# Designs tried in a protein design run: designed miniproteins, single chains, continued (3). Part 23

Each design is a single chain, and the fold is of that chain. pLDDT is the mean over its residues in the fold that is shown.

## One batch from the design tools (miniprotein)

Design m8773
Fold by ESMFold2-Fast:
Structure m8773 (fold): chain A 77 residues (1-77)
Amino acid sequence: PLPAEELAALRARVAELGARLEEALAAGDKAAMAEAFAELYEVLRRAALEMARAAGLDVEAVAAKLEAEEAAGRAAI
């Protein structure tokens, strides 16, 4: 698990980005939605890799899996 301070900061950042995404969605602002979504995605990806590192998991294997999932998601568009 992440240190308590890092976990609290992560939760605050996710809440902030979620609120921004919700506001952009309500406004129909596609550019703001894309920016908020990209920032949220980056934060979650970095958090997943740090959690894997803290848990003693194979960070390289986790990174490779995330990269493959991103490639599959992009291909589905």
Scores: mean pLDDT 73

Design m8774
Fold by ESMFold2-Fast:
Structure m8774 (fold): chain A 83 residues (1-83)
Amino acid sequence: MKFTISVSGSGPPEILVPFYESVKERLREAGFKIVDESLDVTYDSLSATIVVETDDEEKLKKLVEELGNQSYKGVKPTIKITS
């Protein structure tokens, strides 16, 4: 089954882009396969979508919740499963 993860935040790209890359790395380390992504970065914001294919929905939900409870260098991006 495919799940869509949205990542968004307001702040400088030099903080938000490394955060986004760390989210992808955490997904890969947990054994999830990223099958698609889209990234939109402006001078003060980031909006991204990551599509993951997995049969372990509960493991994915737990990881996304863990990632969403963390602040990164004073920025608190939003991460959630949308579909």
Scores: mean pLDDT 80

Design m8775
Fold by ESMFold2-Fast:
Structure m8775 (fold): chain A 108 residues (1-108)
Amino acid sequence: SVQSIRDLLQLKVEEGMLRSALSAAEFAAYLEREAEEIIRYEEEGNVPLVLLNLAGLALDALAAGREDDAIAVLKKLRKEVKHPEVVAFIDKLIVVLETGKDVLSLFE
């Protein structure tokens, strides 16, 4: 449900607040690890977990003020993923990060 997705995204926001304290190098390493996990879940066909982790990556970057780094990672992921719904979600996240809209607005 939308409420369950919002609850999971709220948990991801809380996790992102902790990650905002990471150094620039630690945050870059975090983004690379998340990208690898997202590709793995997409290859396994676990689309819901892919979408959740993509949203979490975007929220973490917003909390850290690293939207440009997240956009670069999302553009790379877009080239690697096969599922059309994942591609569409990445495109929506890039627009949100470029326009400053809240990621949670995607689930309203």
Scores: mean pLDDT 76

Design m8776
Fold by ESMFold2-Fast:
Structure m8776 (fold): chain A 98 residues (1-98)
Amino acid sequence: SLEEKIKRIKEIREVDAQLKTAIENGDLKAVAEAIRKLIEMKAYKTLLEHLEPVIDFLEKTDDPELQELAKKAREAYEKGDFQTAIDYLKEIADKILE
């Protein structure tokens, strides 16, 4: 329905704004929470539009395991394997939030 479409667009826009703010603030947990929400909502187009800045942010963390997963996400992204890139972002978010 139109109402459901408007609600989904509003929710995606709110999470997108949260992700951008979290990256700008260097808030690793907030970045992970926003990634998880976008994946749970299946907002893959929005997540793909922000893959580059998200990967750049995660590569700059001081956790070697997160850096390795971010590198794998970048390699998948550069090959056009967007599903594999998203799967690595999910692993990163799960690791940060658990």
Scores: mean pLDDT 85

Design m8777
Fold by ESMFold2-Fast:
Structure m8777 (fold): chain A 85 residues (1-85)
Amino acid sequence: SDIEEKKRILGLQIAVLNGVELPSDEKAKEIGELLVKMVEEGKSFEEVLKELEKILGTKSKISKSALEALYEAAKKILEEEKKLK
């Protein structure tokens, strides 16, 4: 679906911004889905950074502005998904 592709792209952006190797499509989708889930759960930026560090296996290199942009992208995906349910 279009939403699944948007989640995959979001995961790729997260990986690139953290300077990690390009993940598989399946892993990219998993990373993107994790951020969307954290946004749905109302996680803070600090909590999001900790969970991203766990899934990526590295310390976050994302700036606050980049994380804010990723959070807003995830929020838009979540809003689109809720409209289809």
Scores: mean pLDDT 80

Design m8778
Fold by ESMFold2-Fast:
Order: structure tokens, then C-alpha cells, then sequence
Structure m8778 (fold): chain A 98 residues (1-98)
């Protein structure tokens, strides 16, 4: 029970973080569409990737502890990838606005 509760809590936290990143990416995509269509497309792709990962992590939280742990590891990897991509997009947007 304790290990299962910890894994479920972790998958829930990761899913919420990924949802937050997908919303941030969509907002950046809307802003970028006014400046550069290619940058906007990259932001939209990051939003979809984060959203898909959030769904997978949330779904796996209802499965076995092993499935939830594996999904959590993949979710953390996607968070790192999306955060890196969003920082690059923010920099590109700031450079165009400056």
C-alpha cells in the first residue's frame, strides 16, 4: 500500500506538471503565430507531446506498480525535453520582440 500510494502520487504529480507544460506551450504557440509560423508549429508540437505524455502517465497510474514506475520515468524524460524546447522557443520569441 505505501509503495503503491507513493507511485500513484508521483504519477499524478507528473501528469499535472505535463498538463501545465502543454498549456504553457499552447500559449507560447498563440504568441509565436503573430511573429513566426515555424516557431508556433514547434510550440504546438511540444504542447501535443506533453498532453499525450500526461494521458499516458495518468492512465498508467491506474495499472500495476511496475507500469506506473515505467510511465513515471518516461514522463520525467518528456518533462525535461519539453522544458528545454519551451526555453528555446521563449528565447526565439524574446529575440524577435527585441
Amino acid sequence: MEEERRVISRTTGLALRLIGLSVEAELLAKEAKKLDEEVAKKAEELAERAREAAREVARAGGGTVEEAREAARRGEEVIEEVERGLEEIKREIEEVKS
Scores: mean pLDDT 82

Design m8779
Fold by ESMFold2-Fast:
Order: sequence, then structure tokens, then C-alpha cells
Structure m8779 (fold): chain A 119 residues (1-119)
Amino acid sequence: SALEEIEKLIDELENTEDVEKRKELFRKLLALISEANAPKIVELLKEFEKIDKEKKLSQEEILEFIGLAIAGTVSFKHLADLTIKLYKLKNKSLSADQQAQIARYRALGDRVNALEQSL
């Protein structure tokens, strides 16, 4: 899966000491994250549009959601936050599988942030 490929690339980056190779692999990592996250963000935005039509959300809530969607394109933490916010707006609980996926996104996001800080 795309997420397994991303995890393998993070593992490779964490075990790579060469500065130029780390930068090259990190650029590849961001591209893969964008490709994996973009279709998920599109689906979340479609669900958000349905909620907005029904509930007439505040300008602040709309801007916060759009901001998370933009950031979520290259950030698993923001993708996780976007998903959680959508479910709160729906007054719906996340399933066990969805909670596990969010935990995985947060863990990957922590590792990506640590790699970025070490470049």
C-alpha cells in the first residue's frame, strides 16, 4: 500500500547518514505523502461540503477546516486532525479501525517532523 511504502522510506531515511541522500529521500517522501493524502482530503472535503449545506457552519469553522485540508496534503498530523474535526462536526464516533488509522498517522507525522528537523 502507499502507506507501507511511506513507512519503508521513513525507515530508510532514519538509517541514512549522508546529508545529500537524506535531502533527496525527504523530497521523495513529501511527494509520496502528497500523492497518498490528496485523494483522502478530497473525500473529506466532499463530506464537509454536505455538512456545511445542512448546518451553515461559521466562517471560523470553515477557515479552520480548509486550513487543515491544505496542511494535510503534506502532513499526516493535519490529515488526522482534519478527520477528527469532520467526525466532531457530524457528532459521530470514529470506528476502532479509524482510530487505529489516526494513531498511525500521528506516529508517522511525529517521525516525519523529526526527520525534517534533522535536515
Scores: mean pLDDT 87

Design m8780
Fold by ESMFold2-Fast:
Structure m8780 (fold): chain A 69 residues (1-69)
Amino acid sequence: DEKKKIEAETESLEALMKDTGEELINSSIEKVREAGEKGIEAAKTEEQKKAIEKATKETLAAVEKKKKE
C-alpha cells in the first residue's frame, strides 16, 4: 500500500528532522556560548562585557523557544 509507505517515510523524515534539529540547536547553543566567552575575553570595559552577556542570554532563550516549535 503506497499510502502506508508514504506515512512510514514521512514519520522517518520527521524523526530525522527532529534529530537534525536537535543537533543543530545543540551546535548553535555551543557556538553562542563560545562567541559569548570570546566576546567577554576580548571586551575591555564592564559595559561591553554586560552587553555581550545579555545578548548571549537572550540568544540562548530565543533558541530554546524555537526548540519548542
Scores: mean pLDDT 69

Design m8781
Fold by ESMFold2-Fast:
Structure m8781 (fold): chain A 64 residues (1-64)
Amino acid sequence: KEEVARLLKEAADALEKGDYETANKLIQEAMKTPEGKEAVERFFDLVRQGKSIREAAEEVLKEL
């Protein structure tokens, strides 16, 4: 759980910096577990609903 939270936070930071290669690698690493896959899917659902990258990441981190 803590590892997925760390990967998601680092991926969100990379996305905000425009470092898409690092963000993609971190997202792929998180998606190797069922918990990480659910967290990543929830994150993108929140972004799609209009939340910022930061808001979406904070919401998912509270659920982990």
Scores: mean pLDDT 80

Design m8782
Fold by ESMFold2-Fast:
Structure m8782 (fold): chain A 66 residues (1-66)
Amino acid sequence: MDEVTKRVALHELEEFLRKAEEAGAPELVELVRQAIRAVEDGASVEELNAMGRELRALAEKEGIET
């Protein structure tokens, strides 16, 4: 993954983390933190897309807009 794509993904995940914290959803907060670590550790775009779908599903369940 290139550095630009990585930075965009991290920015989106950091915004998502803030929304999860504001909503008081601790399980979603932990999952977003795991996704941030995965991006930092060089996970593939396919793996990150799979994680993104899971994060979105949990956010919708918690009533958080994504």
Scores: mean pLDDT 76

Design m8783
Fold by ESMFold2-Fast:
Structure m8783 (fold): chain A 60 residues (1-60)
Amino acid sequence: MPAEVLARLAELAARRPEWEAAGAREAIDHFDQATLAYEARDLAAAREHADQAVAAWERH
């Protein structure tokens, strides 16, 4: 797996407690989908959901 995708997911994982405290369910849902996509080796879906998690947090 490309190291950049793993690094991005690790960065978002560090931010997850902030999102949970704020009740940002849409951001958390997209992050969980990004993690599942990465485990399934769907890197395109992992990147897309990671980007949508950040976008959902910014709109929250």
Scores: mean pLDDT 83

Design m8784
Fold by ESMFold2-Fast:
Structure m8784 (fold): chain A 90 residues (1-90)
Amino acid sequence: SPARAAAGAAAGMRSLAEHGVGTKENADQVYRAASLAGGDPEVARATALAGAKAFEKGMTPKEASDVAIDAARRVWGPEAGEAARKMAEQ
């Protein structure tokens, strides 16, 4: 589902960013895991890669998480963005 994809990818990328490894290489593993857990692959990939790009530009884990949430919202709409936000804030 798009909501599950967005939530899983956002949570995974935030965790990686907080440990200093929120890179694009690690984002590939995050979106694959979210997709295997029943997430939509397009939403999972867009969410994870947006977070990774923000992290690599020097954004904080919270700022990178906000960018990932916005990417999920742009790809699938408000429900995906809200699901990503709820998981990232836990």
Scores: mean pLDDT 77

Design m8785
Fold by ESMFold2-Fast:
Structure m8785 (fold): chain A 87 residues (1-87)
Amino acid sequence: SSELLETVKKLLSTLSPEKAKLFEGVVATALNYLNGNISKEEAILLIRNIVPEELQEEVIELFEKLANGEISMIEFVEKVTELLLKH
């Protein structure tokens, strides 16, 4: 949706180039899973390869909540950005 794209663009502007690259990788992985292009297991493995070890557990927990429908994609990208900004 346009709202998701606008939110992603705004959040990207708050991140360093290195953190923006991690964010884009996580977002692309989540979207590929939601579109049925990859399995949940493949998505988790990709997140582990993209995200620093210290953040893996927290990002995977957010991804699990997204996959279970507990949070929206907008809330997911906002919470991932908060994690990246704290580290």
Scores: mean pLDDT 88

Design m8786
Fold by ESMFold2-Fast:
Structure m8786 (fold): chain A 64 residues (1-64)
Amino acid sequence: SPLDATLNLSNIMSTLSLDQRYAASQSYLDVVLGLMSLDQARERWERVAGPEVAQQLEEELKKI
């Protein structure tokens, strides 16, 4: 559900530094708005926060 996705995103973001949170949130929003492909966002998330966080963000985005 959208509520579950929001809660899970909040929990994921709370494990990140402020700079990592900004980069992850911005790229997540860019995918939702059609400004960035999921592949580009996943590569950025892996670079910024690592593969585990990237996988978690991808799973939450798929629920939208």
Scores: mean pLDDT 80

Design m8787
Fold by ESMFold2-Fast:
Structure m8787 (fold): chain A 96 residues (1-96)
Amino acid sequence: PSDEQLQQAIQRGRELYSELYDEVEANKDELQKIYEESEKKSIELLKKGTLKDHAEGLRHRAKALIARSLLNGGNGSLLGLAFMDAVGSAMAELEA
């Protein structure tokens, strides 16, 4: 990828991460359900091998990691992984 594509992916990934975090935080009473459904969907999508499926799979894995972080009292390592998955999702969408 070009430096411009990387910078765009980081910016889009930051926006995606914030949107996913706000969505999960707004639904605190459903964290376990969000985690289970998002993790299952990410596993199914990430094994399909297309860029579009990879982008969507990383989006779902980021959501699962955020939900798991909140269930564990705000684990920062899980949030860091979620941010990286959001950036990876944006990069895959830009390459698709």
Scores: mean pLDDT 86

Design m8788
Fold by ESMFold2-Fast:
Structure m8788 (fold): chain A 56 residues (1-56)
Amino acid sequence: MSDEELQAQRDKMIAQTRENTDKALAEEKDPKRRALLEGIRDGVIAIADAVTNLAK
């Protein structure tokens, strides 16, 4: 129940995380730390994808 709404909430959270991380990446000039921030974003995306695959 409400799998569609759960996915919509996840999509909003991932979009916010992408925006916040992208903003931090734009401010961060250290390539090593930029890679870390990208990894954090990718981790959140992976969780969202897992939830989406389970939602029916």
Scores: mean pLDDT 72

Design m8789
Fold by ESMFold2-Fast:
Structure m8789 (fold): chain A 94 residues (1-94)
Amino acid sequence: PSQAGLALRDAVDALGDLASALSSDPGVQQVLQLVNDAIRSFGLSLSDGAKKAREAAEQALTLAAKSTPSQSVLANRLADLLRKTAELLELEAS
């Protein structure tokens, strides 16, 4: 896998941790959908994949601001990993 693919895998794992801590929250479901959209666009359009990863990172940051301190740590970690994935996808597109 590419470095962007590995970062996306780490982001998916972090989303799993957050989902287990925050049951059935619409914000978690929206982030999951955006991550799934990024995965589906990966390798077909690096630019679209990067855009979806950034959108997911912004939603994770929004979720972190509304979460408990412990859940906020998990959501911020997910946002950082998604931002890193977007940056790596854009570097690969260059």
Scores: mean pLDDT 73

Design m8790
Fold by ESMFold2-Fast:
Structure m8790 (fold): chain A 92 residues (1-92)
Amino acid sequence: SRRDHHNLALEIVMKLGSLSQEDQIEVINRLLEAGLISEEEAKEIIELLKKGTEEDRKKALSLLFQRLMRLSEEQLRQAQAIVDEVVAKSKA
């Protein structure tokens, strides 16, 4: 459902926001390699994450959320798998 898609996209963004800057950039690069985000979107998000301010981080997460909302259900689940893999690696 649209609500389930929205909730999953929000969960993905919240998980990403809890990661280190290095792991956040890794997620964006993996999303780009998987074709889930454009090269232009990935560059913009990475630049915002590297600036490291709370405002820039919020803008980066907002841009990612907008992209996730445009993905198919299958693509959104692929994005979830990528984020969960990086989260699991960060805890090891």
Scores: mean pLDDT 88

Design m8791
Fold by ESMFold2-Fast:
Structure m8791 (fold): chain A 84 residues (1-84)
Amino acid sequence: SVTVTLSAGTYRVVGSSVDGTFSLLDSDGNVIGTVKFSAGDGTYKVTLTGPGGTYTTTLNVRGGVGSAKITVPAGTYTLSVERL
């Protein structure tokens, strides 16, 4: 897991099974945080957990890459990834 501080808005999660990483990107495409993951293609649950709540999205990694959107209020979050 990694700790990230976010402004309110919509972020993109990008998973790469080739690189073994999940990255959280802002609307400009800047990388805000990265989690190492050593699993291959599959379906993943991405969670942002903070004092104000828990926010999740589901990401399908197919052919080495996948992406999904997640919308959160401003806060400090723990980014975690789980294979479904």
Scores: mean pLDDT 81

Design m8792
Fold by ESMFold2-Fast:
Structure m8792 (fold): chain A 99 residues (1-99)
Amino acid sequence: STSEKLARLAALLEEHPEALKRALPALEEAERLYQEALESDDKEKAKELFKEAMEHLKKALEELPPEAAALYEELVTEEVTKAMKAKGFSEEEIKEIIS
């Protein structure tokens, strides 16, 4: 399922190179913030960084075709949820960030 979603997303992005090019700066900032959140030992700082990463992701998704945006958001939401659970965040705290 995840592999099939990744393959479909890759195909959609290849069909829309100009949309991907416009999305890239915000996607790169989202990734940077996400990596900083993963590296943070401060739960409150990590929560803020995950929130900022999701905000930059949503901005990037506005540049993508709707199907690609939906698949990207689903895949990233799964990954952020796993990362936040690993850091000991509650389901309520996770929902606040990914909603």
Scores: mean pLDDT 88

Design m8793
Fold by ESMFold2-Fast:
Structure m8793 (fold): chain A 63 residues (1-63)
Amino acid sequence: SRRERLIKRLRNILKTVFKLSDEEINKLLREKGPLEVLKDYLDKLLKQGKITQEEADKILNEV
């Protein structure tokens, strides 16, 4: 499903780019849900200039 692919992709990004543990990621997913966690981390990448607003919008629309 799109949700399962989103969670897997999000987990990989959080582990590789932001160096979060599985426990930290699981806590974020329980407290905020995957869409809110994705929005938070896309905002961080936008502020760092690592992605464009168009790229962020495309990722969000895949959900």
Scores: mean pLDDT 77

Design m8794
Fold by ESMFold2-Fast:
Structure m8794 (fold): chain A 95 residues (1-95)
Amino acid sequence: SEVDELLREAGEALRAGRLDEALELAREIARLDARRAAAAYSGLLARLEAEGAPKERQIEVLELMKEQLRQLAPERPEETEEALRVLDERLRELE
């Protein structure tokens, strides 16, 4: 599928350290399939944390993950609520 190809490209970009490209690919995945975008955003966030990226970039990815979860809320309300709490805690830690 198109999403599978984008996930592969996002993984390659992350491995190569092309973080801006990985972010754009993750955003594209989120527009097509919000649930599958979680893997791309999680991978990007982990890479940003490992490389000591500026807090602003980590916050950007966390906010995009929250937007993705809001799209899933009607289908999985309890799981979405818990995931949002975890992301909000991570955002507070970056302040």
Scores: mean pLDDT 81

Design m8795
Fold by ESMFold2-Fast:
Structure m8795 (fold): chain A 80 residues (1-80)
Amino acid sequence: SAQEEADALIEKARELIEEAKRYEKEAEKTEDPIKRTALKLNAIGNLVSAKLLAEKALRLNPDNEEAHELLAEADKLLGI
């Protein structure tokens, strides 16, 4: 069903946002500028992917409040 597909996309988007947060924490602890940049780029990639998945979930179920919340969180984190 569209609801089940939307729920799966939301779960994956949430996982990607949490992984992005872990990359950002690792970057904060990293003194090597090249490694730090690579970690930040990985975080950005995960956030962009999460945003795309949340947007797809909203196309399947426009009333999905979790998808709107994940989009807002990803946009906020991308601004960091």
Scores: mean pLDDT 88

Design m8796
Fold by ESMFold2-Fast:
Structure m8796 (fold): chain A 69 residues (1-69)
Amino acid sequence: ISEEEAKEALREAAKRLGIELSDLAVQAAANLLSMGESAETAARAISQIDGVPFEKALEVVELARELLA
């Protein structure tokens, strides 16, 4: 997937779950997903950047992956 597609999916997933993510967190997670990294790796990046609980960040990434399928 492209980084641009991953960004759109992450923004939509965060919106549906009522979680606000910074542009930096979305950019970092989108880069990791576009490079084929795991959902757990992308979720950790979000959690570390924005202070979102890991479980919440993982829900966002998992929903984003479903939106990209």
Scores: mean pLDDT 86

Design m8797
Fold by ESMFold2-Fast:
Structure m8797 (fold): chain A 57 residues (1-57)
Amino acid sequence: APPRSYRVHARAVAATREEAEKLVEQMVKDLEAQGIPAVGRVSEAGGEWIGAVVVPD
């Protein structure tokens, strides 16, 4: 079954989508290398790009 809750492990703020995606991808890859399942998300807020990495709580 999927986890009932997730927590934010890390956030990154970038001026561009490409930079935010790159930062999130690197964080997810580093966590997966440690055996931690992680999901990256990128969204725009107020003209900035916010990347978030969430892990099971």
Scores: mean pLDDT 79

Design m8798
Fold by ESMFold2-Fast:
Structure m8798 (fold): chain A 80 residues (1-80)
Amino acid sequence: MLTLEELAEKYGIPLSYVEQLERDIEDALREIKGAILLIELYYTTDPEKQAELRAELRKLGYSDEQIEEGLKTIEEIVKK
């Protein structure tokens, strides 16, 4: 199997375009993972499990402020 660099050269696709698509996919997967963790955190009443979920969100690059904004968004959706 060719590397993405070799594949881009073979088909005349700019490597920068392939690299941008990889980043977009990685960002989308991170957003999906973060959304799942935020939903779990919102429905979790166990303080120990809440702490674990918050730590996992921080590992994905979420700040405490972003976690609180995410929880607020889920509350607004669920409240409706």
Scores: mean pLDDT 77

Design m8799
Fold by ESMFold2-Fast:
Structure m8799 (fold): chain A 100 residues (1-100)
Amino acid sequence: MLKPPSPEVQALIDEARKKIEEASKYVDKAREAKQNGDFETAEKYIEKANKLISEAEKLLDEARRVAQGLSPEERLYAETQIGLLEMQVAIIKKEVERLK
């Protein structure tokens, strides 16, 4: 049975999730700005999204590292959450490339 990871690991995952959600919002704003012909504003939003994604990737790497010290059930739960967030990061990166 899966068990919630330690508060320390969960905090890293939650912070990464927050940054990914913020990055997604900036991608949406960049798309809207580009559609309206505001390429300068779109570029600024893309830059913000890229910074947030880089920060999220570092947090996910740290969470995976710390999770290695947990029980098998806690580690599996943490790795499942991290994997889903890494998939979201990949989708956002692909959308950013399409907006360039």
Scores: mean pLDDT 87

Design m8800
Fold by ESMFold2-Fast:
Structure m8800 (fold): chain A 79 residues (1-79)
Amino acid sequence: SAEEEEKKKKAEKSIEISKMDEAERLRVQARDILENSKNPEAREYAQKSLEALDRGDLATARKYLLQAQILDHEAKLKG
């Protein structure tokens, strides 16, 4: 039906937009750590997250960004 075709197209577009919005959000967060973190290891994981985003690998990007955030936070607590 036309309603099923519209729903499928809307769902596909919504998924693409959602993935793009998440990728952009992760990219901004990773760049912030890369530019402003005092911890070299946090910056390295942020760079790896950006490289994963360039490949479209959101799962790997999330993993590396989480590690970068943990290391950046630990450096701030120890300073």
Scores: mean pLDDT 79

Design m8801
Fold by ESMFold2-Fast:
Structure m8801 (fold): chain A 81 residues (1-81)
Amino acid sequence: IEKYKKEFEELVEEGDEAIQRFQNGEISPEELVKKLEEIKKKLEELYEKVKEIDPELAELIKKTIESVKGAIEQARKLAAE
């Protein structure tokens, strides 16, 4: 459980860093989409591992996946401009 909580925290931090780098002009909207898609995939894999073991953590991961999906949609709109 401690291992999965740490993995989750690291993925959240990676997502926040990617968004911040995009807002600072360090990465393109296309690069942001790519990074967020990779993070989403890892979160989905983590959810499958924890859903039967830690339902509370699984629910947090599920909410984070929805947030990442929203961020990807916004980034895709910016990339289309």
Scores: mean pLDDT 82

Design m8802
Fold by ESMFold2-Fast:
Structure m8802 (fold): chain A 88 residues (1-88)
Amino acid sequence: MKRVEELLERYLKFAKEYAKENGLEVNEELIRKMVEGFAELGVLDEFEEAFKATEEAYRTLSLEEAEAVTAEAVAKLKAVLEEKGIKL
């Protein structure tokens, strides 16, 4: 699945950059399982949309505005997962 691999690589790069700036550690195995899980649940499109919105916000907006966009994108993805009967 080329699309899953491409999204995983992009998300890992983003997560590592975020972790570096905030003194956090990245668990690559957990991130990989998460992305693969979203693909199996049929929510990969929603995840990609949320991630792209977050990536663009951090590139173009202030940190405060980017965090607000990220929170909204995460809330939207969580709502889709809950609608499919999945609780995080």
Scores: mean pLDDT 74

Design m8803
Fold by ESMFold2-Fast:
Order: C-alpha cells, then structure tokens, then sequence
Structure m8803 (fold): chain A 92 residues (1-92)
C-alpha cells in the first residue's frame, strides 16, 4: 500500500513536465510564474488565484476547477493539470 521511492520520483517528473508545458505557453506563463512566486512567498490566496486563472486560460472548465479546489489540490497541482490540458489541446 505504501508507494515506492521510484513511483514518487516518476510522479515528480511527470508534474515537472506538466508545469513546464504551462510555462512554455505564452498565454498561461505569466499566471504560472505569479502563482509559483506567491506559493514560495507563502501567499496561498494569490497562488490559488493565479493558478485558477492559468487553468481557465488552458481551457479547464469552471466546474473542474471548483472540484479540484474542493478536493484540496495545491496551486502547483492545478498548474500541472493546466499543462496537461494544453498538451491534449495541441494534439486535437
């Protein structure tokens, strides 16, 4: 039941790749940078606000964003989901 160190490392690398996709998109990049800086500064309210804006620009629905916030997703997790959605949009 306990995740292995190898599984944790894989999840970290996948998250880093998804965040990199959101940072590479010029529409989401400014909001991703502001969200990560706010998180580093301990400003949770601003970090959430900017991560939500990045997710909306990436094309996540308001309903999906609200569900993630209710489930306790961090700003970094919201940004990763935004990056994944950008990758899917560019393929289709």
Amino acid sequence: RKVTPEQIERYKKNREKSIALALADPRTAPYVRKALEAQKAGNEEEAIRYSVEAAKIAGLSDETIERYLKEGYSPEELIAHAGEHIALRERF
Scores: mean pLDDT 78

Design m8804
Fold by ESMFold2-Fast:
Structure m8804 (fold): chain A 100 residues (1-100)
Amino acid sequence: SPEQEENEEKLLEFLKERAEQYLKEGDDLGLMGLIIQTLSLSEEKQKEFLEFVKEKLESLKELSPVEKKILEIYESTEDPKEFIAKVAELYEELQAQQVS
């Protein structure tokens, strides 16, 4: 519906703004959390958000190890859902390392 599409556009804009903030702050877990949250969007909006994140990462002079891994996962996957699933696995691994 037009209302549902408008709501998805607003969520996508919010996710893009938060992604830029997390990238600026070096919040790798925050960024991965946003990528996982895109599972609530249509595949077309998932692709748009992931392309946005890729372009932002590629514009950085230096990448964190996590940011490099995200780009590697992106380059090795063609399906946005598979990409998001692999990022979710990375997110779980990193959270496990931060729990003492």
Scores: mean pLDDT 83

Design m8805
Fold by ESMFold2-Fast:
Structure m8805 (fold): chain A 70 residues (1-70)
Amino acid sequence: MKQEIEGDQYSIYVLGPGDYATLDKITGVGNLHSGGFVSASVKVDPNASGKETYDLAYEAVKQGKGTLGG
């Protein structure tokens, strides 16, 4: 079930078991998780939603880019 969770430090966008995106609101680091493993990391606006973080990380993976500011 698709779910968004907003915390003080983290936003989480859940797609399924082991498939989710997290945003650290302090550091501006977004991580995309697939099968319980980090598949991409991107730098995002700390005010972004978990879904916006997911969209950015997924696009980075599609373009063969998934690392923070290489």
Scores: mean pLDDT 68

Design m8806
Fold by ESMFold2-Fast:
Structure m8806 (fold): chain A 81 residues (1-81)
Amino acid sequence: SVTFSREEILERFEREIEETLEYARKHFEPETVEAIEELLALFLELLRREDWAALEAVRRAIFDTDSPVEALERVRALLAA
């Protein structure tokens, strides 16, 4: 099977973030794009730090809502606690 090193996974995630932001900038309002950008930046930071507990909490917050702005508010609340 094809496997990735941790470094390759991080590089791939960084590329996927940029592609996601390019898509978001074409299809969503600026406020939504900013929320997506901040959420993705937080995911990348937590992934680099290997903070798996925080990553799991953030993932749950995101999947519990259809709004990137609401997801960001929930994530900020969780990380501030």
Scores: mean pLDDT 74

Design m8807
Fold by ESMFold2-Fast:
Structure m8807 (fold): chain A 75 residues (1-75)
Amino acid sequence: SDLELLQQLIAALQASPDPFLAARGRELAALLARYQAATDPAEKRALQDEMIRVLREAYAHAPEEVEAIADQVLG
């Protein structure tokens, strides 16, 4: 499922030896927890937008490492 793939991606980012990527992984984990607890559609959309921004920041910082993590998660 898309949720399981996202959880695997977040876990892989958190395990990164790059402290910037590890911090972005922790931020994404917190945002996903808030998204799962949220019931307001507007709040869920705002949290999705925030998660996309964090993923873009991770990719901009280390595109090759993020692509390698995505390849491992997607197979």
Scores: mean pLDDT 89

